# Designed miniproteins, single chains, continued (3), part 9

Each design is a single chain, and the fold is of that chain. pLDDT is the mean over its residues in the fold that is shown.

## One batch from the design tools (miniprotein)

Design m8282
Fold by ESMFold2-Fast:
Structure m8282 (fold): chain A 56 residues (1-56)
Amino acid sequence: SMMSPEEAARAFVEAFAGASDAAILAYLERQVEEADPSRRARAEAILRAARKILAE
């Protein structure tokens, strides 16, 4: 029922196309820090996918 980390990362990057890459990554890094332990692995996977997408 949830999007994959790659789909979530792509949707986020597209939605915030007006922001700098650094700002997008800083936001996602904060999401990892603020995540409950049960959600942290997913938040980290989204961050890794976003780094890969922005490096393309």
Scores: mean pLDDT 83

Design m8283
Fold by ESMFold2-Fast:
Structure m8283 (fold): chain A 74 residues (1-74)
Amino acid sequence: MKVLEERYAEAKATKNAANVSVVRDAQGRLSLQYFDKDLNLIETETDLPPEEVEAIQRALARMAAAGREAAAAL
């Protein structure tokens, strides 16, 4: 269930990734974009399995909920 964390850790170890973004392509499919410390695009990871897409969506929903709680505390 930690698919985004695992993929980011791998990209950080092997590709010098410092940031990861979840993006929707022109067809509405989710992809991962990895950026270096200067925000230059290193790699776009497409063709994610449906179970990994679900895991990523679930992680984003959890982070969005945490962000809403933080915003409400301000």
Scores: mean pLDDT 69

Design m8284
Fold by ESMFold2-Fast:
Structure m8284 (fold): chain A 85 residues (1-85)
Amino acid sequence: MEEARKELEEALEEAERHLTLAQIAIGQGDVARAREALAKAEEALRRAEELLKQNPELSGDFGEAIRRMRAALAALRERLARQEA
């Protein structure tokens, strides 16, 4: 239980870090860096989602955070797509 919580927290922190880096890269017009950061954020977020599936009792504590991160990832991908167009 505690190990799963820590792994989930670490995965979400990693996702947030990469989302922040993606936002900075998008602001700087660095499409390649933005894509790398978004890919790493997606990887960390998938890890968090897998941990939640294995530990569904944690959904009350982490479900909203995961949904919020997914929304942020989607918004940044849309922003990058508009910048590339």
Scores: mean pLDDT 85

Design m8285
Fold by ESMFold2-Fast:
Structure m8285 (fold): chain A 70 residues (1-70)
Amino acid sequence: SAEEQARKEKMLKSFADSGILMIEHLKEVDPERAKRVAEQMINALKEAAKSVDEETQKWLAEQIAEIEKL
């Protein structure tokens, strides 16, 4: 349903936003841990891409690219 897709997209956006803030903080205090957290988040988003529509897959690819720049 459209509501279910919107909910999944909102959850993924929240996950990405929260994770980016955590990675930014960790980069200042523990760069090694920041890299591990970024890798874990990228893997989680790649896994999520297997069960969503093409538009959401494209958005997830953009989020992954953004996290990879951190």
Scores: mean pLDDT 80

Design m8286
Fold by ESMFold2-Fast:
Structure m8286 (fold): chain A 75 residues (1-75)
Amino acid sequence: MDSLLEEVKKLQEQVKQYEKQGKTDIYKEAQKKLDELGRQVLRDIQAGELTPEQAAQLWLEKSKKILKEAVEKAK
């Protein structure tokens, strides 16, 4: 988990750099996808489909994918 969290942090910093360069649309798209993921994960916790630990792991894995796609589009 710690390694995955660090990867997500690095990708978030890269996306923020692209926002500063005026690539605001890519940043907004990434944020919308992350917000949707957060809502879905919260729903699944409330429905008893995920434990908090499973939810945290899933959120990190899916966030990494979303952020990687945003960085690739920004290149």
Scores: mean pLDDT 79

Design m8287
Fold by ESMFold2-Fast:
Structure m8287 (fold): chain A 112 residues (1-112)
Amino acid sequence: DPVEELKALVDKAEAARKAGDQEAFTEYLADIVRYAIEHQLSSGVVRKAVAGHPLEEEILAIVEPALLAYRQLGITDAEKITAFVERILRDAGYSEELIELARKAIKLAFEK
C-alpha cells in the first residue's frame, strides 16, 4: 500500500529530525521523493499519507513540485528538476532553509 509505505518513510524522517541527524533526515526526504516518482503516485496519495503529520507542510512543499517537474520535463536530469523545484518554492514564498533542504533532497533522489 503506497500510503502505508510513505507513512513509514515519513515516520523515519521525523525520527531522524528529532535526533538532530540532518543527513539521515535529508536522505529520508530523498527516499520519499524517489518512492513517489518510481511508483507514479498522485498528489492525492501523497497528501493522504502525510495528512496530520508534523512534516506534512515540508513534505508536500518538496514532493508535489518534484512530481510535476518529473512529469512536465520528462527527463531525469537532477539539476533541471532541482532548479524547477527551487523556483516553485521561491515563488510560493517559502524560506531559504526549506529551499536548501529541497535542493539537497531532490538532488539525492534523482542522482543514482
Scores: mean pLDDT 84

Design m8288
Fold by ESMFold2-Fast:
Structure m8288 (fold): chain A 94 residues (1-94)
Amino acid sequence: EREARLAELEARRAEIEKQMKDFIISYLLSKGYPLEKAKEIAEKTVEIARWIADRLDEVAVDFYEWLIEQGKLSEKGLEDYKRLLEDAEIRRAV
């Protein structure tokens, strides 16, 4: 059961990461970014999201879903990324 649950969580994270990349790419293209640069930014953002999610542990999927929603709001998304980073460090400290 534990192995099946871990596999499901990993598959869900992978699906969310793909959706996140697609959202970021679409958003950046709508802002006039070239495709190559949009892909680069999306890949780096997913790497950062994985790093934060690793620290958030049990809530990683919810964090990814929230991040996808925020990806459509550039200024708020960046501010909320900083807040989540601080929250992740606090959770790790406690």
Scores: mean pLDDT 68

Design m8289
Fold by ESMFold2-Fast:
Structure m8289 (fold): chain A 60 residues (1-60)
Amino acid sequence: SSMLEQLRQRLIEGFLTLLKNRPEFKKKEEGERVSRTVANGLGVPEELVREAFEEAKKQL
């Protein structure tokens, strides 16, 4: 898979772990903050990170 596909999968796994340990991050404002922070830290589009976060929420 491409590097972006690998990144997306790692983000989903990380967010799933986060949400299982800290369910408060399911709240809209926290999810938006986390997605923005991670996207800025990695230098990737916020939409990519937000999509991964939403996929992790669906897997709970």
Scores: mean pLDDT 83

Design m8290
Fold by ESMFold2-Fast:
Structure m8290 (fold): chain A 68 residues (1-68)
Amino acid sequence: SMEELKKKAEELKEELIEAAQRGDSERTKEITKELEKIYSKVLSKEEQEKELNRLEAEAVRAHILAHE
């Protein structure tokens, strides 16, 4: 269902931030691919771009804060 996909996306977002904090580039890439697949099913093209850009910014910031 759409709700199950949205819940999975929220869980993956949390894992993405944690992986970024650890500097786990492989896991970060895996999670991003899974999120892209979910978003392609539940979001418009415009919403997909905005959400992915927002998550990339959050992951970068989390990585910087953890490694400074």
Scores: mean pLDDT 82

Design m8291
Fold by ESMFold2-Fast:
Structure m8291 (fold): chain A 72 residues (1-72)
Amino acid sequence: MSVIELAKQIKALAETLIAEGKSADEICTAISNFAASKGATATCSVSGSTLLITVTDKATGATVKIAVPLPA
């Protein structure tokens, strides 16, 4: 799987969990575990009203950053 395809799946997962009303900590835990299952690392932090996710493929070192707006 490419890091781009993984990043798309992580973004979709984060958006789904936000729609379900999950906390930022729950979302970060879920995406971290999902990325680990795919041979990647995902770190996330909240900056203002935005969830910032950094996905790194362990095999290649390729990194993709995703910004997901948190609902008001």
Scores: mean pLDDT 80

Design m8292
Fold by ESMFold2-Fast:
Structure m8292 (fold): chain A 85 residues (1-85)
Amino acid sequence: TLAKLDELQKEFEEAKKNKDLEKAYEVISRAHGIPKSVLRKLANGELTAEELKELLEKRGGEVTLEASQAIIEDAKKLKEEIEKL
């Protein structure tokens, strides 16, 4: 629900303030249903948008290539912003 998304956003902001990249990945994992290990690979550029799409489809979801690309860019930006702080 929207209320749960607000709570996840607060947890995400706290993780960024604490420079806790692992906690930030946990929040994103819960929000998007993507395993934390996959998020780390995405942030490191180890997965393509096509590979992410296949992984999410194997979990019973349908994801567009555009949505997969957006998730990868968000993960890379998150890693950069937290490591920069």
Scores: mean pLDDT 70

Design m8293
Fold by ESMFold2-Fast:
Structure m8293 (fold): chain A 79 residues (1-79)
Amino acid sequence: MYTYEVVAADKNGELYKSIIEAESVEEAAKKAVELFKEKFNIESELNLVLEEETETMAVYDIYDKNGEFVGKLALKKLK
């Protein structure tokens, strides 16, 4: 299990930060999307588009089901 720092911003620039545990970056991204939906009260399905990936960081743009931009998500592996 790995520890990830989550930094998310909605389209208006409101920031959300959290720490999550996951077995993979894919699991971390899934958990982070659910936290983003909960924080910003979004009930619709969200799609992630990978913009940047390194060994320790992944950055996604978040789109709704209509293809409109709703925010960004960054995952940083801490351990």
Scores: mean pLDDT 82

Design m8294
Fold by ESMFold2-Fast:
Structure m8294 (fold): chain A 69 residues (1-69)
Amino acid sequence: MLTEEQRQAFLDRIRNAPLEEVEEIIREYLKAETGNEEFADRQTEFLLDWIKETKGDPREYLVRLLERR
């Protein structure tokens, strides 16, 4: 499992990355946190599909969601 320092590093990457890179960063984060690549892939897809229905910047929402964990 990720340390708090490693988690914050991933969140900072999401905040500062171009939108096209956010999906890969989330996938890497979930894979590192859970150790399950299949779960990380599925969860990333669900999160991105959900966010596509919002009008805001998806990075802010994703950071908040991951921080609550």
Scores: mean pLDDT 72

Design m8295
Fold by ESMFold2-Fast:
Structure m8295 (fold): chain A 81 residues (1-81)
Amino acid sequence: EELEKKIHLELVRYLKEKGIDSVTLEQFEEIVSKLDITPEQKEILLKVAREELKNRGVDSLTLEEFKEVIRKAVEEIKKKE
């Protein structure tokens, strides 16, 4: 839950700062690089984001769509303890 909140807050901040409604994989990599999390956690987040983009056939995701990415990634991180 706390990790999900941290990622969500950085995403919201990025969207507001740039005046945009959706984030590309490249922009998400920039957001993830700012997070105080492990390299393994960053890798999982980026992998899940790439899979979601591919599955939806899009180059960018909205904040609402990224909530699903974050949830899936954090679930996978939790599973590894």
Scores: mean pLDDT 82

Design m8296
Fold by ESMFold2-Fast:
Structure m8296 (fold): chain A 84 residues (1-84)
Amino acid sequence: SKDELVDVLHTIKGISGSAGLTSVVKLAHELEGSVRAGEATLSDVETGLGVIVLYLAVNKKTDTLDELQPKIDEAEELARQYLP
């Protein structure tokens, strides 16, 4: 459901916050808010999640990327089910 997508995005934000990744926290927070407001498209979520993955890879945050990857995959699958 939309609520499950919100919960997964909230978890991504929490894990990123614990890792001190302020830019990722802000992006995940914005995605969570847009999904809650019914303003997010599938393209918005896929683009946002892609930026998170790229940021973690470029900045060599491999441990955080490995931890987040299952949650990112889950968020993408939920977004494909529930977003236009």
Scores: mean pLDDT 86

Design m8297
Fold by ESMFold2-Fast:
Formats: sequence, structure tokens, C-alpha cells
Structure m8297 (fold): chain A 98 residues (1-98)
Amino acid sequence: MDLTIAEFSILSEMSEVYVKAKMLAPNDEKVKKFLEQLNELVREVIKYLRNGDYEKAKEKIEEMKKLIDDSDIPQEIKDVALAAAERILDIVDKLEKS
């Protein structure tokens, strides 16, 4: 997998989380704060991937999973976000092996 395809795939996974959050909780300040924190962690993942630091990218994905588990938000948003985080981890593993 090349880096450009990996970055696009990661952003596509995040788009699914944003759509679900907007459908279920469009005006929820806790959900808004959660999405801002999750987006910051995703930006850090992409930054580490651009530098070839796969271990740091995986550490940030574990921080994403912890943020999702600890967040006081609707379970349906948590479920989509956890699925996205696991698919992002798979993308990182495929990129590392390329």
C-alpha cells in the first residue's frame, strides 16, 4: 500500500464517524469535543506515518481506542468509532508491510 492510499483510506474511515455523529447527535457538545479530540489523534497518526514511525502511529491508535472507551457519548457513535480505529490499525499494518 502506498502512503497516499493509506491517508485517503484513514480519512474515509473518519468520514463514517462524522456522518454517524451528525445523524445521531448534531448539537451535542460532548460529541463535538470527542470528534475534535479524535481528529487530533488521527492527524498525529498521519504525521507519524509520513515519518515512517509505525510504532508511534500504533500508539496513537491505542490512544484513540482509549478515548472512545472513556467518552460519555452514544454507544452507536462509539461502535462506529471503534470499528474505524481497528480499520485504521489494519491500514497501518498493511502500509508497514509494503
Scores: mean pLDDT 87

Design m8298
Fold by ESMFold2-Fast:
Structure m8298 (fold): chain A 87 residues (1-87)
Amino acid sequence: MSDVELLEKLVLANLEGLIKEAEKLGDEETKKRAQELKDEFLKNIEANKDNPDKRKKIIHETSLKANELLKELKEKTGVKEFPTVKL
């Protein structure tokens, strides 16, 4: 169970970082998507506290979506340091 908690923290940290970086860059679309993804993630984890298999699925899906948003942000900006998303 501690492993699932570590993965949840990692996903949340990545989403928080994406939100902050998108906000600093004035990318309202990416910020909105990252916030929506974070809200959905937290809701899904809360709803599935008693189901570790579903929680792992949610973590993996959210991680993939977060990585997609990070990739899009990097490509859109060309080159930018992400002080709040250090992975």
Scores: mean pLDDT 77

Design m8299
Fold by ESMFold2-Fast:
Order: structure tokens, then sequence, then C-alpha cells
Structure m8299 (fold): chain A 84 residues (1-84)
């Protein structure tokens, strides 16, 4: 049903928001570690910078997915209201 699809979209959106929050915290921690290793262990600092770039890419993908699902949810809700 449309209501069941809305519930699944809301669950997916909540999950994505949770993953975005976790990824943002991990990214900030990795950035901090990269700065702390800068000038002490440049090779380790560079590895951490690469990890930060990977987390930025992951965050971008998650944010795009969130926008997509939020758009689908808006459309599904509008369709449900139009059917009433």
Amino acid sequence: SLEERIALLEERIAYLKSQIDKTKKELENVKKQAEEYSGIDPERAEELKKKADELKDQLNVLEIQLLFYESMLRRARAELEAAR
C-alpha cells in the first residue's frame, strides 16, 4: 500500500540520517588525527587525509541518497493526500 511505502521511506530516511551523523563524527575525528600526525609522522598523516577524503565521498553519497528519499517521501505523501 501507499501508506506502507511511506512508512518504509520514513524508516530509510531515519537510517540515512543516522549514518550521516556517524560519518560526520568519524570524518571530524580522522581530520583531527591527520592534523595531530602532521609534522610527527607525515606518512601516517597522508594516510589519514586519504581516509578523510574517502569519508567525504561516502558522506556525499549518503546526502544525495537522503535528498532522493526525501523527494520520494514528499511525492508519496502528496499522492496519499490526493487519494483522500
Scores: mean pLDDT 89

Design m8300
Fold by ESMFold2-Fast:
Structure m8300 (fold): chain A 100 residues (1-100)
Amino acid sequence: MEEEVRRLAEAGIEKALELAKANEETYPEQSEELRELVELAREGLERGYAEEVAEVLEKVKAENPNMSESMKQLLAMNLLALAARYGLPPAELIAREEAE
């Protein structure tokens, strides 16, 4: 499960960096946002949030069985970035919201 999150996030990071480079001249603000998201996602991986992100990703996949590979990659990257930014695993954040 954690290995899948790492692979999805790595693929998402590569795509985000390609998109940022392609849009650098036309949409510089969006390019900067994508690069910031990539840096936060990498920090999330280094801090060991892949395990917690795997739990959230499995729940979202269960609700969205037809989710594309690209959507899974973007979701994994965004969840890791969120965890890195707020210092909380996404699974803990969801558990607090559901009061379980």
Scores: mean pLDDT 75

Design m8301
Fold by ESMFold2-Fast:
Structure m8301 (fold): chain A 63 residues (1-63)
Amino acid sequence: GDAARRALGERVAASEEVETEEFIRGLEAAGFSAEEARRVLEELGAGERVTRAQASAVYNRLS
């Protein structure tokens, strides 16, 4: 829902780096597709952790 989307956006802005699994779970909780998020992260070359820049890019493409 909208509250989850806002919370995820704030977290992405505040975080320097997060675990990829945790980030994808957060996106699912916010109502985004985990499969699409994984696809964007693969295009960005993300590994076990997602940087703030990568997280911001994924969020902007999915929101």
Scores: mean pLDDT 73

Design m8302
Fold by ESMFold2-Fast:
Structure m8302 (fold): chain A 83 residues (1-83)
Amino acid sequence: MEEIKKLREELKEDDALLQEIADLIDEGRYEEALAKAQELLKRLLERKERAEKVGDKDLVQAYERAIPSLQKVIDYLKKKIAE
């Protein structure tokens, strides 16, 4: 999935979790991949809120770029599970 490759370039601190999500997708384990992707989304939203509170505009912008890509991964996984 191209979105995961882009996310791994943008979210280097979460590389291990993103690789685990990619491996689960390759194995057809979509429900487990979805659970991990949703947990990562929660963490990114919390990190974005913290960055906003301290006025770190560069970090906020980085998360604003990453969150839509992760949402596309979540939408893809939900579609696969519903099939």
Scores: mean pLDDT 82

Design m8303
Fold by ESMFold2-Fast:
Structure m8303 (fold): chain A 61 residues (1-61)
Amino acid sequence: SFTRDLVRRWVVDYENGRVTMQQVVQDARRRGVPRSDFDYYFNSLSQQSLDSGLPGSVVAS
């Protein structure tokens, strides 16, 4: 879905240190994403990434 796709991008940017949580939350508000939807998808996707291993460790070779 559109909302999930947006949140996925923010999670990736946040985990790569490209943005802060404050910037991500502000961007979500600008995009009209409800805070509950944002929190749900962000927690889900962020937990998945951390539990499965850090991004960039085996991706760039």
Scores: mean pLDDT 70

Design m8304
Fold by ESMFold2-Fast:
Structure m8304 (fold): chain A 73 residues (1-73)
Amino acid sequence: SVPYLPELLKAIVENDPEKVREIVEKLIADGYDPDPVLPSGLSLVELARRLGNEKAAQALIEVLKEHGLTPRL
Protein backbone atom coordinates (compact mmCIF):
# COMPACT_ATOMS: atom_id res chain seq x y z
CA SER A 1 0.00 0.00 0.00
CA VAL A 2 1.10 3.61 -0.61
CA PRO A 3 1.47 5.62 2.63
CA TYR A 4 0.09 9.18 2.77
CA LEU A 5 -2.32 8.41 -0.11
CA PRO A 6 -5.36 9.61 1.96
CA GLU A 7 -3.48 12.89 2.69
CA LEU A 8 -2.53 13.26 -1.00
CA LEU A 9 -6.14 12.65 -2.11
CA LYS A 10 -7.32 15.27 0.42
CA ALA A 11 -4.80 17.81 -0.95
CA ILE A 12 -6.03 17.09 -4.51
CA VAL A 13 -9.72 17.43 -3.48
CA GLU A 14 -8.92 20.71 -1.64
CA ASN A 15 -6.93 21.94 -4.71
CA ASP A 16 -3.87 22.69 -2.51
CA PRO A 17 -0.82 22.67 -4.87
CA GLU A 18 1.75 23.26 -2.09
CA LYS A 19 0.48 20.27 -0.05
CA VAL A 20 0.32 18.08 -3.20
CA ARG A 21 3.99 18.89 -3.92
CA GLU A 22 5.02 18.27 -0.28
CA ILE A 23 3.39 14.81 -0.13
CA VAL A 24 4.63 13.72 -3.60
CA GLU A 25 8.22 14.69 -2.68
CA LYS A 26 7.87 12.77 0.61
CA LEU A 27 6.66 9.65 -1.26
CA ILE A 28 9.62 9.88 -3.69
CA ALA A 29 12.11 10.42 -0.82
CA ASP A 30 10.71 7.36 1.03
CA GLY A 31 10.89 5.15 -2.11
CA TYR A 32 7.15 4.82 -2.80
CA ASP A 33 5.18 5.20 -6.05
CA PRO A 34 4.08 8.88 -6.13
CA ASP A 35 1.70 8.32 -9.11
CA PRO A 36 -0.45 5.23 -8.32
CA VAL A 37 -3.49 4.18 -10.34
CA LEU A 38 -6.48 4.60 -8.00
CA PRO A 39 -9.03 1.78 -7.35
CA SER A 40 -11.43 3.72 -9.64
CA GLY A 41 -8.91 3.31 -12.50
CA LEU A 42 -8.18 7.06 -12.49
CA SER A 43 -4.72 8.59 -12.19
CA LEU A 44 -4.19 11.40 -9.67
CA VAL A 45 -4.04 13.95 -12.53
CA GLU A 46 -7.31 12.57 -14.01
CA LEU A 47 -8.98 12.82 -10.58
CA ALA A 48 -7.81 16.43 -10.11
CA ARG A 49 -9.06 17.41 -13.59
CA ARG A 50 -12.47 15.70 -13.12
CA LEU A 51 -12.89 17.85 -9.99
CA GLY A 52 -11.85 21.00 -11.93
CA ASN A 53 -8.84 21.31 -9.60
CA GLU A 54 -6.30 22.52 -12.17
CA LYS A 55 -3.83 23.89 -9.56
CA ALA A 56 -3.50 20.41 -8.01
CA ALA A 57 -3.26 18.81 -11.49
CA GLN A 58 -0.43 21.18 -12.54
CA ALA A 59 1.43 20.67 -9.24
CA LEU A 60 1.28 16.86 -9.78
CA ILE A 61 2.56 17.14 -13.38
CA GLU A 62 5.36 19.60 -12.46
CA VAL A 63 6.69 17.76 -9.37
CA LEU A 64 6.64 14.36 -11.15
CA LYS A 65 8.51 15.79 -14.19
CA GLU A 66 11.05 17.54 -11.90
CA HIS A 67 11.91 14.05 -10.55
CA GLY A 68 12.28 12.48 -14.04
CA LEU A 69 8.88 10.74 -14.00
CA THR A 70 6.22 10.68 -16.75
CA PRO A 71 2.84 11.62 -15.20
CA ARG A 72 -0.11 9.27 -15.80
CA LEU A 73 -2.72 11.40 -17.61
Scores: mean pLDDT 86

Design m8305
Fold by ESMFold2-Fast:
Structure m8305 (fold): chain A 55 residues (1-55)
Amino acid sequence: SAAAEEGARRAAEAAARGDSAAARQYSLETFKREGPEGGRAADRGGVLGAIAAGR
């Protein structure tokens, strides 16, 4: 969903500025709010999956 994509984007922005804790929080909250379907949509750009995996 759009919310999942926004969460993933925020996580990526936090990671880009070196805020790893915030990046983790955003990715985790996105999964919790949307569940696996939302996580799947957010991972459309590979961001959420990469952050969660630490890759």
Scores: mean pLDDT 61

Design m8306
Fold by ESMFold2-Fast:
Structure m8306 (fold): chain A 75 residues (1-75)
Amino acid sequence: MLEEAMKKIEELLEKARDAYLQGKVDEANKYFSEAFKLADEAEKTLPPEERRQLSIRTVALALRVVGDVVDEILN
């Protein structure tokens, strides 16, 4: 189900964000990797419209994580 997959992806990306902000790079990379692996597996079973929504939402969340990390590193 799209929403169940999305909830798990969001939880993993939030854990990645928190780990990156704490300097736990290896832990953060693990959560980030697990989030995208889960997204890839979910996309294989979803109809085209839900797959598109999953991809857009996953990318948007990932960009938020990157933005937060970049802000901490560069500012």
Scores: mean pLDDT 82

Design m8307
Fold by ESMFold2-Fast:
Structure m8307 (fold): chain A 84 residues (1-84)
Amino acid sequence: MVPLADVPGRVVIRVTRVTITPKGKPTEVTEVDGVLGVDPARLAADPQVLSAEIEREGDRITLVVDEKSNGVEAKVTIEGTLVE
């Protein structure tokens, strides 16, 4: 995985799965079909985002975001394909 802040420019992902694991709670998995535009610099500058990493394997993208909202930490994993 590479820090998201090191990815140049905006990334557009066709999201197929979102996994949310709140700290101390069960993992929630949702299968979706939607387009998400990600601005790496904006996400990295978000004070609610503790870390963000991206992994690319061909056209498959995995975005892992560790966030803290209202004192609760959660790991969000977004999986999909890169839109060119």
Scores: mean pLDDT 75

Design m8308
Fold by ESMFold2-Fast:
Structure m8308 (fold): chain A 94 residues (1-94)
Amino acid sequence: SSIEKLVQAVKDGDLTTALTAALSVNESEESRRMALAVAKEFVELGRFDLAVKVLEALRPYVSEEKLPALEAAIEAARAKDKEAALAAIDRLEA
């Protein structure tokens, strides 16, 4: 429910609410999934700047094995490569 509400906020143009919630990410799996869902919606919207901020906030909460996928997602978002960014985020969710 919280993830669906934040995804809808991005689609409705309330980017500040979605960004603020995603940047509040912590050690919980639900919080990490919420932040990843928001990052995906920012990439879909073409707001690569906001996606990078969310992905950087995830860094302390990602496992060592997932760090290469996080770095790939950040680099793709900085390059404004939507397809590569979404693929890397999907690997983080696996």
Scores: mean pLDDT 85

Design m8309
Fold by ESMFold2-Fast:
Structure m8309 (fold): chain A 90 residues (1-90)
Amino acid sequence: MELKEQGEEYRRLGEEYYEKGEYREAMRYYLLSSEYYRQAGDLEAAEESMDKAMEAGILDAKKRGDTDMVALAEAVKEAVDRSRRERALK
């Protein structure tokens, strides 16, 4: 079992479900991809998969009409992006 290959496979599954509009399943696969990349030591790929999971989660909330969850998820994403930008400047 190759951890990086598992991360790549789950990312492909996440993208497949995302394209189908199955955002909840896409989010689950992107989260699995992120975890496997993290265990493989590929922190950049893990962060990319986590970002895709957050985007899929926002789209799932929008599809359900959950405006409070959309606002919360977008606020969390912005806080994470801001933290990353601040780290890059230090």
Scores: mean pLDDT 80

Design m8310
Fold by ESMFold2-Fast:
Structure m8310 (fold): chain A 86 residues (1-86)
Amino acid sequence: MEVKAELETKQVGDKAIIKGTATALTKMTGVTFVVETKDGPVTIGSSALRKGETKTFTHEMPAEEVIGARIYAAGQLVAEKEAEKL
């Protein structure tokens, strides 16, 4: 896929801070940020991106609930990361 995507997960106290960044190399009509939780996937945000545009999603939730995060572009998985130090 024509998207560069990066994911970070950090624990601060009892909270997880999940940060996803996506940069489109071509026009993208659907970039979706998903957090994986013990109870299943939760969509945190979706955006369209223009060529060369970067979008960042940041979400906080209880650290005990977070398994990881994923970024999809045009319905395809482009980044995946498990929660760090949980």
Scores: mean pLDDT 77

Design m8311
Fold by ESMFold2-Fast:
Structure m8311 (fold): chain A 76 residues (1-76)
Amino acid sequence: SKLLEEAKKLKAQGEKLIAEGQKVLAEGKQQLASGSQSVEVAVGTVLRGVGLITEGYLLKKKAEELEEEARRKEEE
């Protein structure tokens, strides 16, 4: 199914974004803890990490919706 193949790609992309976002979030938290950056820069890094994680979860949700649509089409 083309829908299942697309869902697999979106799920993989979402997982990559979540992993990268978690890394960026950890970096921002470390910047806040160590004082190695200004508070503004460190907060910006945290927000970028959260944004990547959020985008990744949205892609995983889209993949789940496509998997469900593929299941419904198999019932038709």
Scores: mean pLDDT 84

Design m8312
Fold by ESMFold2-Fast:
Structure m8312 (fold): chain A 89 residues (1-89)
Amino acid sequence: MIEELREGLELFEESFEQFQAAIDAELAKPDPDPELLQQYLNALDNGLRSLDQMKEKAREAGDEETLARIEELEAKLRELKVRLEAALA
């Protein structure tokens, strides 16, 4: 359980780095694709739900270190969401 949670979190962190790079590349274009940006927003919302589930498991396990890492990731996803929403406004 704990090992599976940490493994899943590590994969999430790696995926987030790639996702962040893709969003930065799209936002750097002179004419960003609003449909693609909307898809990225939907993906971030799904990611936040996954992190909420991971937080519940970390709390049940008493794993404060993993909980803190998840909270840091949630903050990063929320910041990225604000940037995407601003680009779509």
Scores: mean pLDDT 83

Design m8313
Fold by ESMFold2-Fast:
Structure m8313 (fold): chain A 88 residues (1-88)
Amino acid sequence: SEEEIRKFVESTDVEALVELIPGLVKVLTESEDVEDRRLAALLLSEIAKRPEVAEALKPYLDELKKALEDKDEEVRKYVQLTLEKIKE
């Protein structure tokens, strides 16, 4: 659930969250499964709430911006939330 994801992100070390970034960006940009892309986008939006993780997402800005064109509205919503945390 979203609440379980939020608790995971709040209780997990920054280093471990940063290690998730390449895999989540890959799923977000390459998966044909909409549910996988939704989960990746949601996780990215939640981990980006940690300032150090938001900083570590900056090298992926081009991939994240491309994901704003995703066919699914929920994917676009969570990607937008992720980008807002990076640009603070």
Scores: mean pLDDT 87

Design m8314
Fold by ESMFold2-Fast:
Structure m8314 (fold): chain A 71 residues (1-71)
Amino acid sequence: MSEEQRAAAARALGEALRAASLGDIEKAVQLVRQAASDGLISPEDAERLIEAIRAGDVDRAQELMLRSLGG
């Protein structure tokens, strides 16, 4: 992944986590799906993030985001 793609992914996923932390789960899920559609993260990583967000586990979602951006 390019450094520009990594920065874009971090921004998109950061906005998703912010939405989730504010209780806007559907917006958070939409933002994660958009990031996957834009090729910023894999569909598999998007599914894991959506599961964590829907479970209300924002800390796990943040951990998964950092792992997907770090690999």
Scores: mean pLDDT 79

Design m8315
Fold by ESMFold2-Fast:
Structure m8315 (fold): chain A 84 residues (1-84)
Amino acid sequence: REAELEALLAEAREREAALLAKMATIDLSDPEQVKQAQIETGEILRELARRLAELYRESDPEMAREFEAKAEEIEEQIKKLLEE
């Protein structure tokens, strides 16, 4: 499914560019703005990792498992930020 992978990578690059543009407007000395940016970035990365895991399930189950583990790690980091 190279077309789906290429589309996901293109989407990831567009979302990264949009996020970086948004982050350029935040005050890095404001911990609430930094925290919100970290949560938004984590949510995007978690979604991309889950979608990559799905794409690799048939061709590379080991890689799919690694992306699933990465998505879970990101989810726990987001929960920690939200609970603090």
Scores: mean pLDDT 76

Design m8316
Fold by ESMFold2-Fast:
Structure m8316 (fold): chain A 86 residues (1-86)
Amino acid sequence: AEELLERGNRVLEVLRQIQARRRLDDEELKELDLAAWYLDELGDLSVERIESLDEEKLKEYAEKGEALSKQRKAEVAEEVAELAQK
């Protein structure tokens, strides 16, 4: 819980700084969010790092971030199901 909160706060802070610099549509925001979560997993999350990503790398990192999100949601669903069987 604490680790996810810390990660979420790091991602939100970076995204807030990017949004302050330029307008993002919903699709761009979603892609940047996924890429930011993947960069955080690598220990490489920063505004400068995200802004340095070309379109191909941004898409690649977003796809990897989506895969990680899907894996984490499956793990959380498993834990919730196990708790419900008490």
Scores: mean pLDDT 73

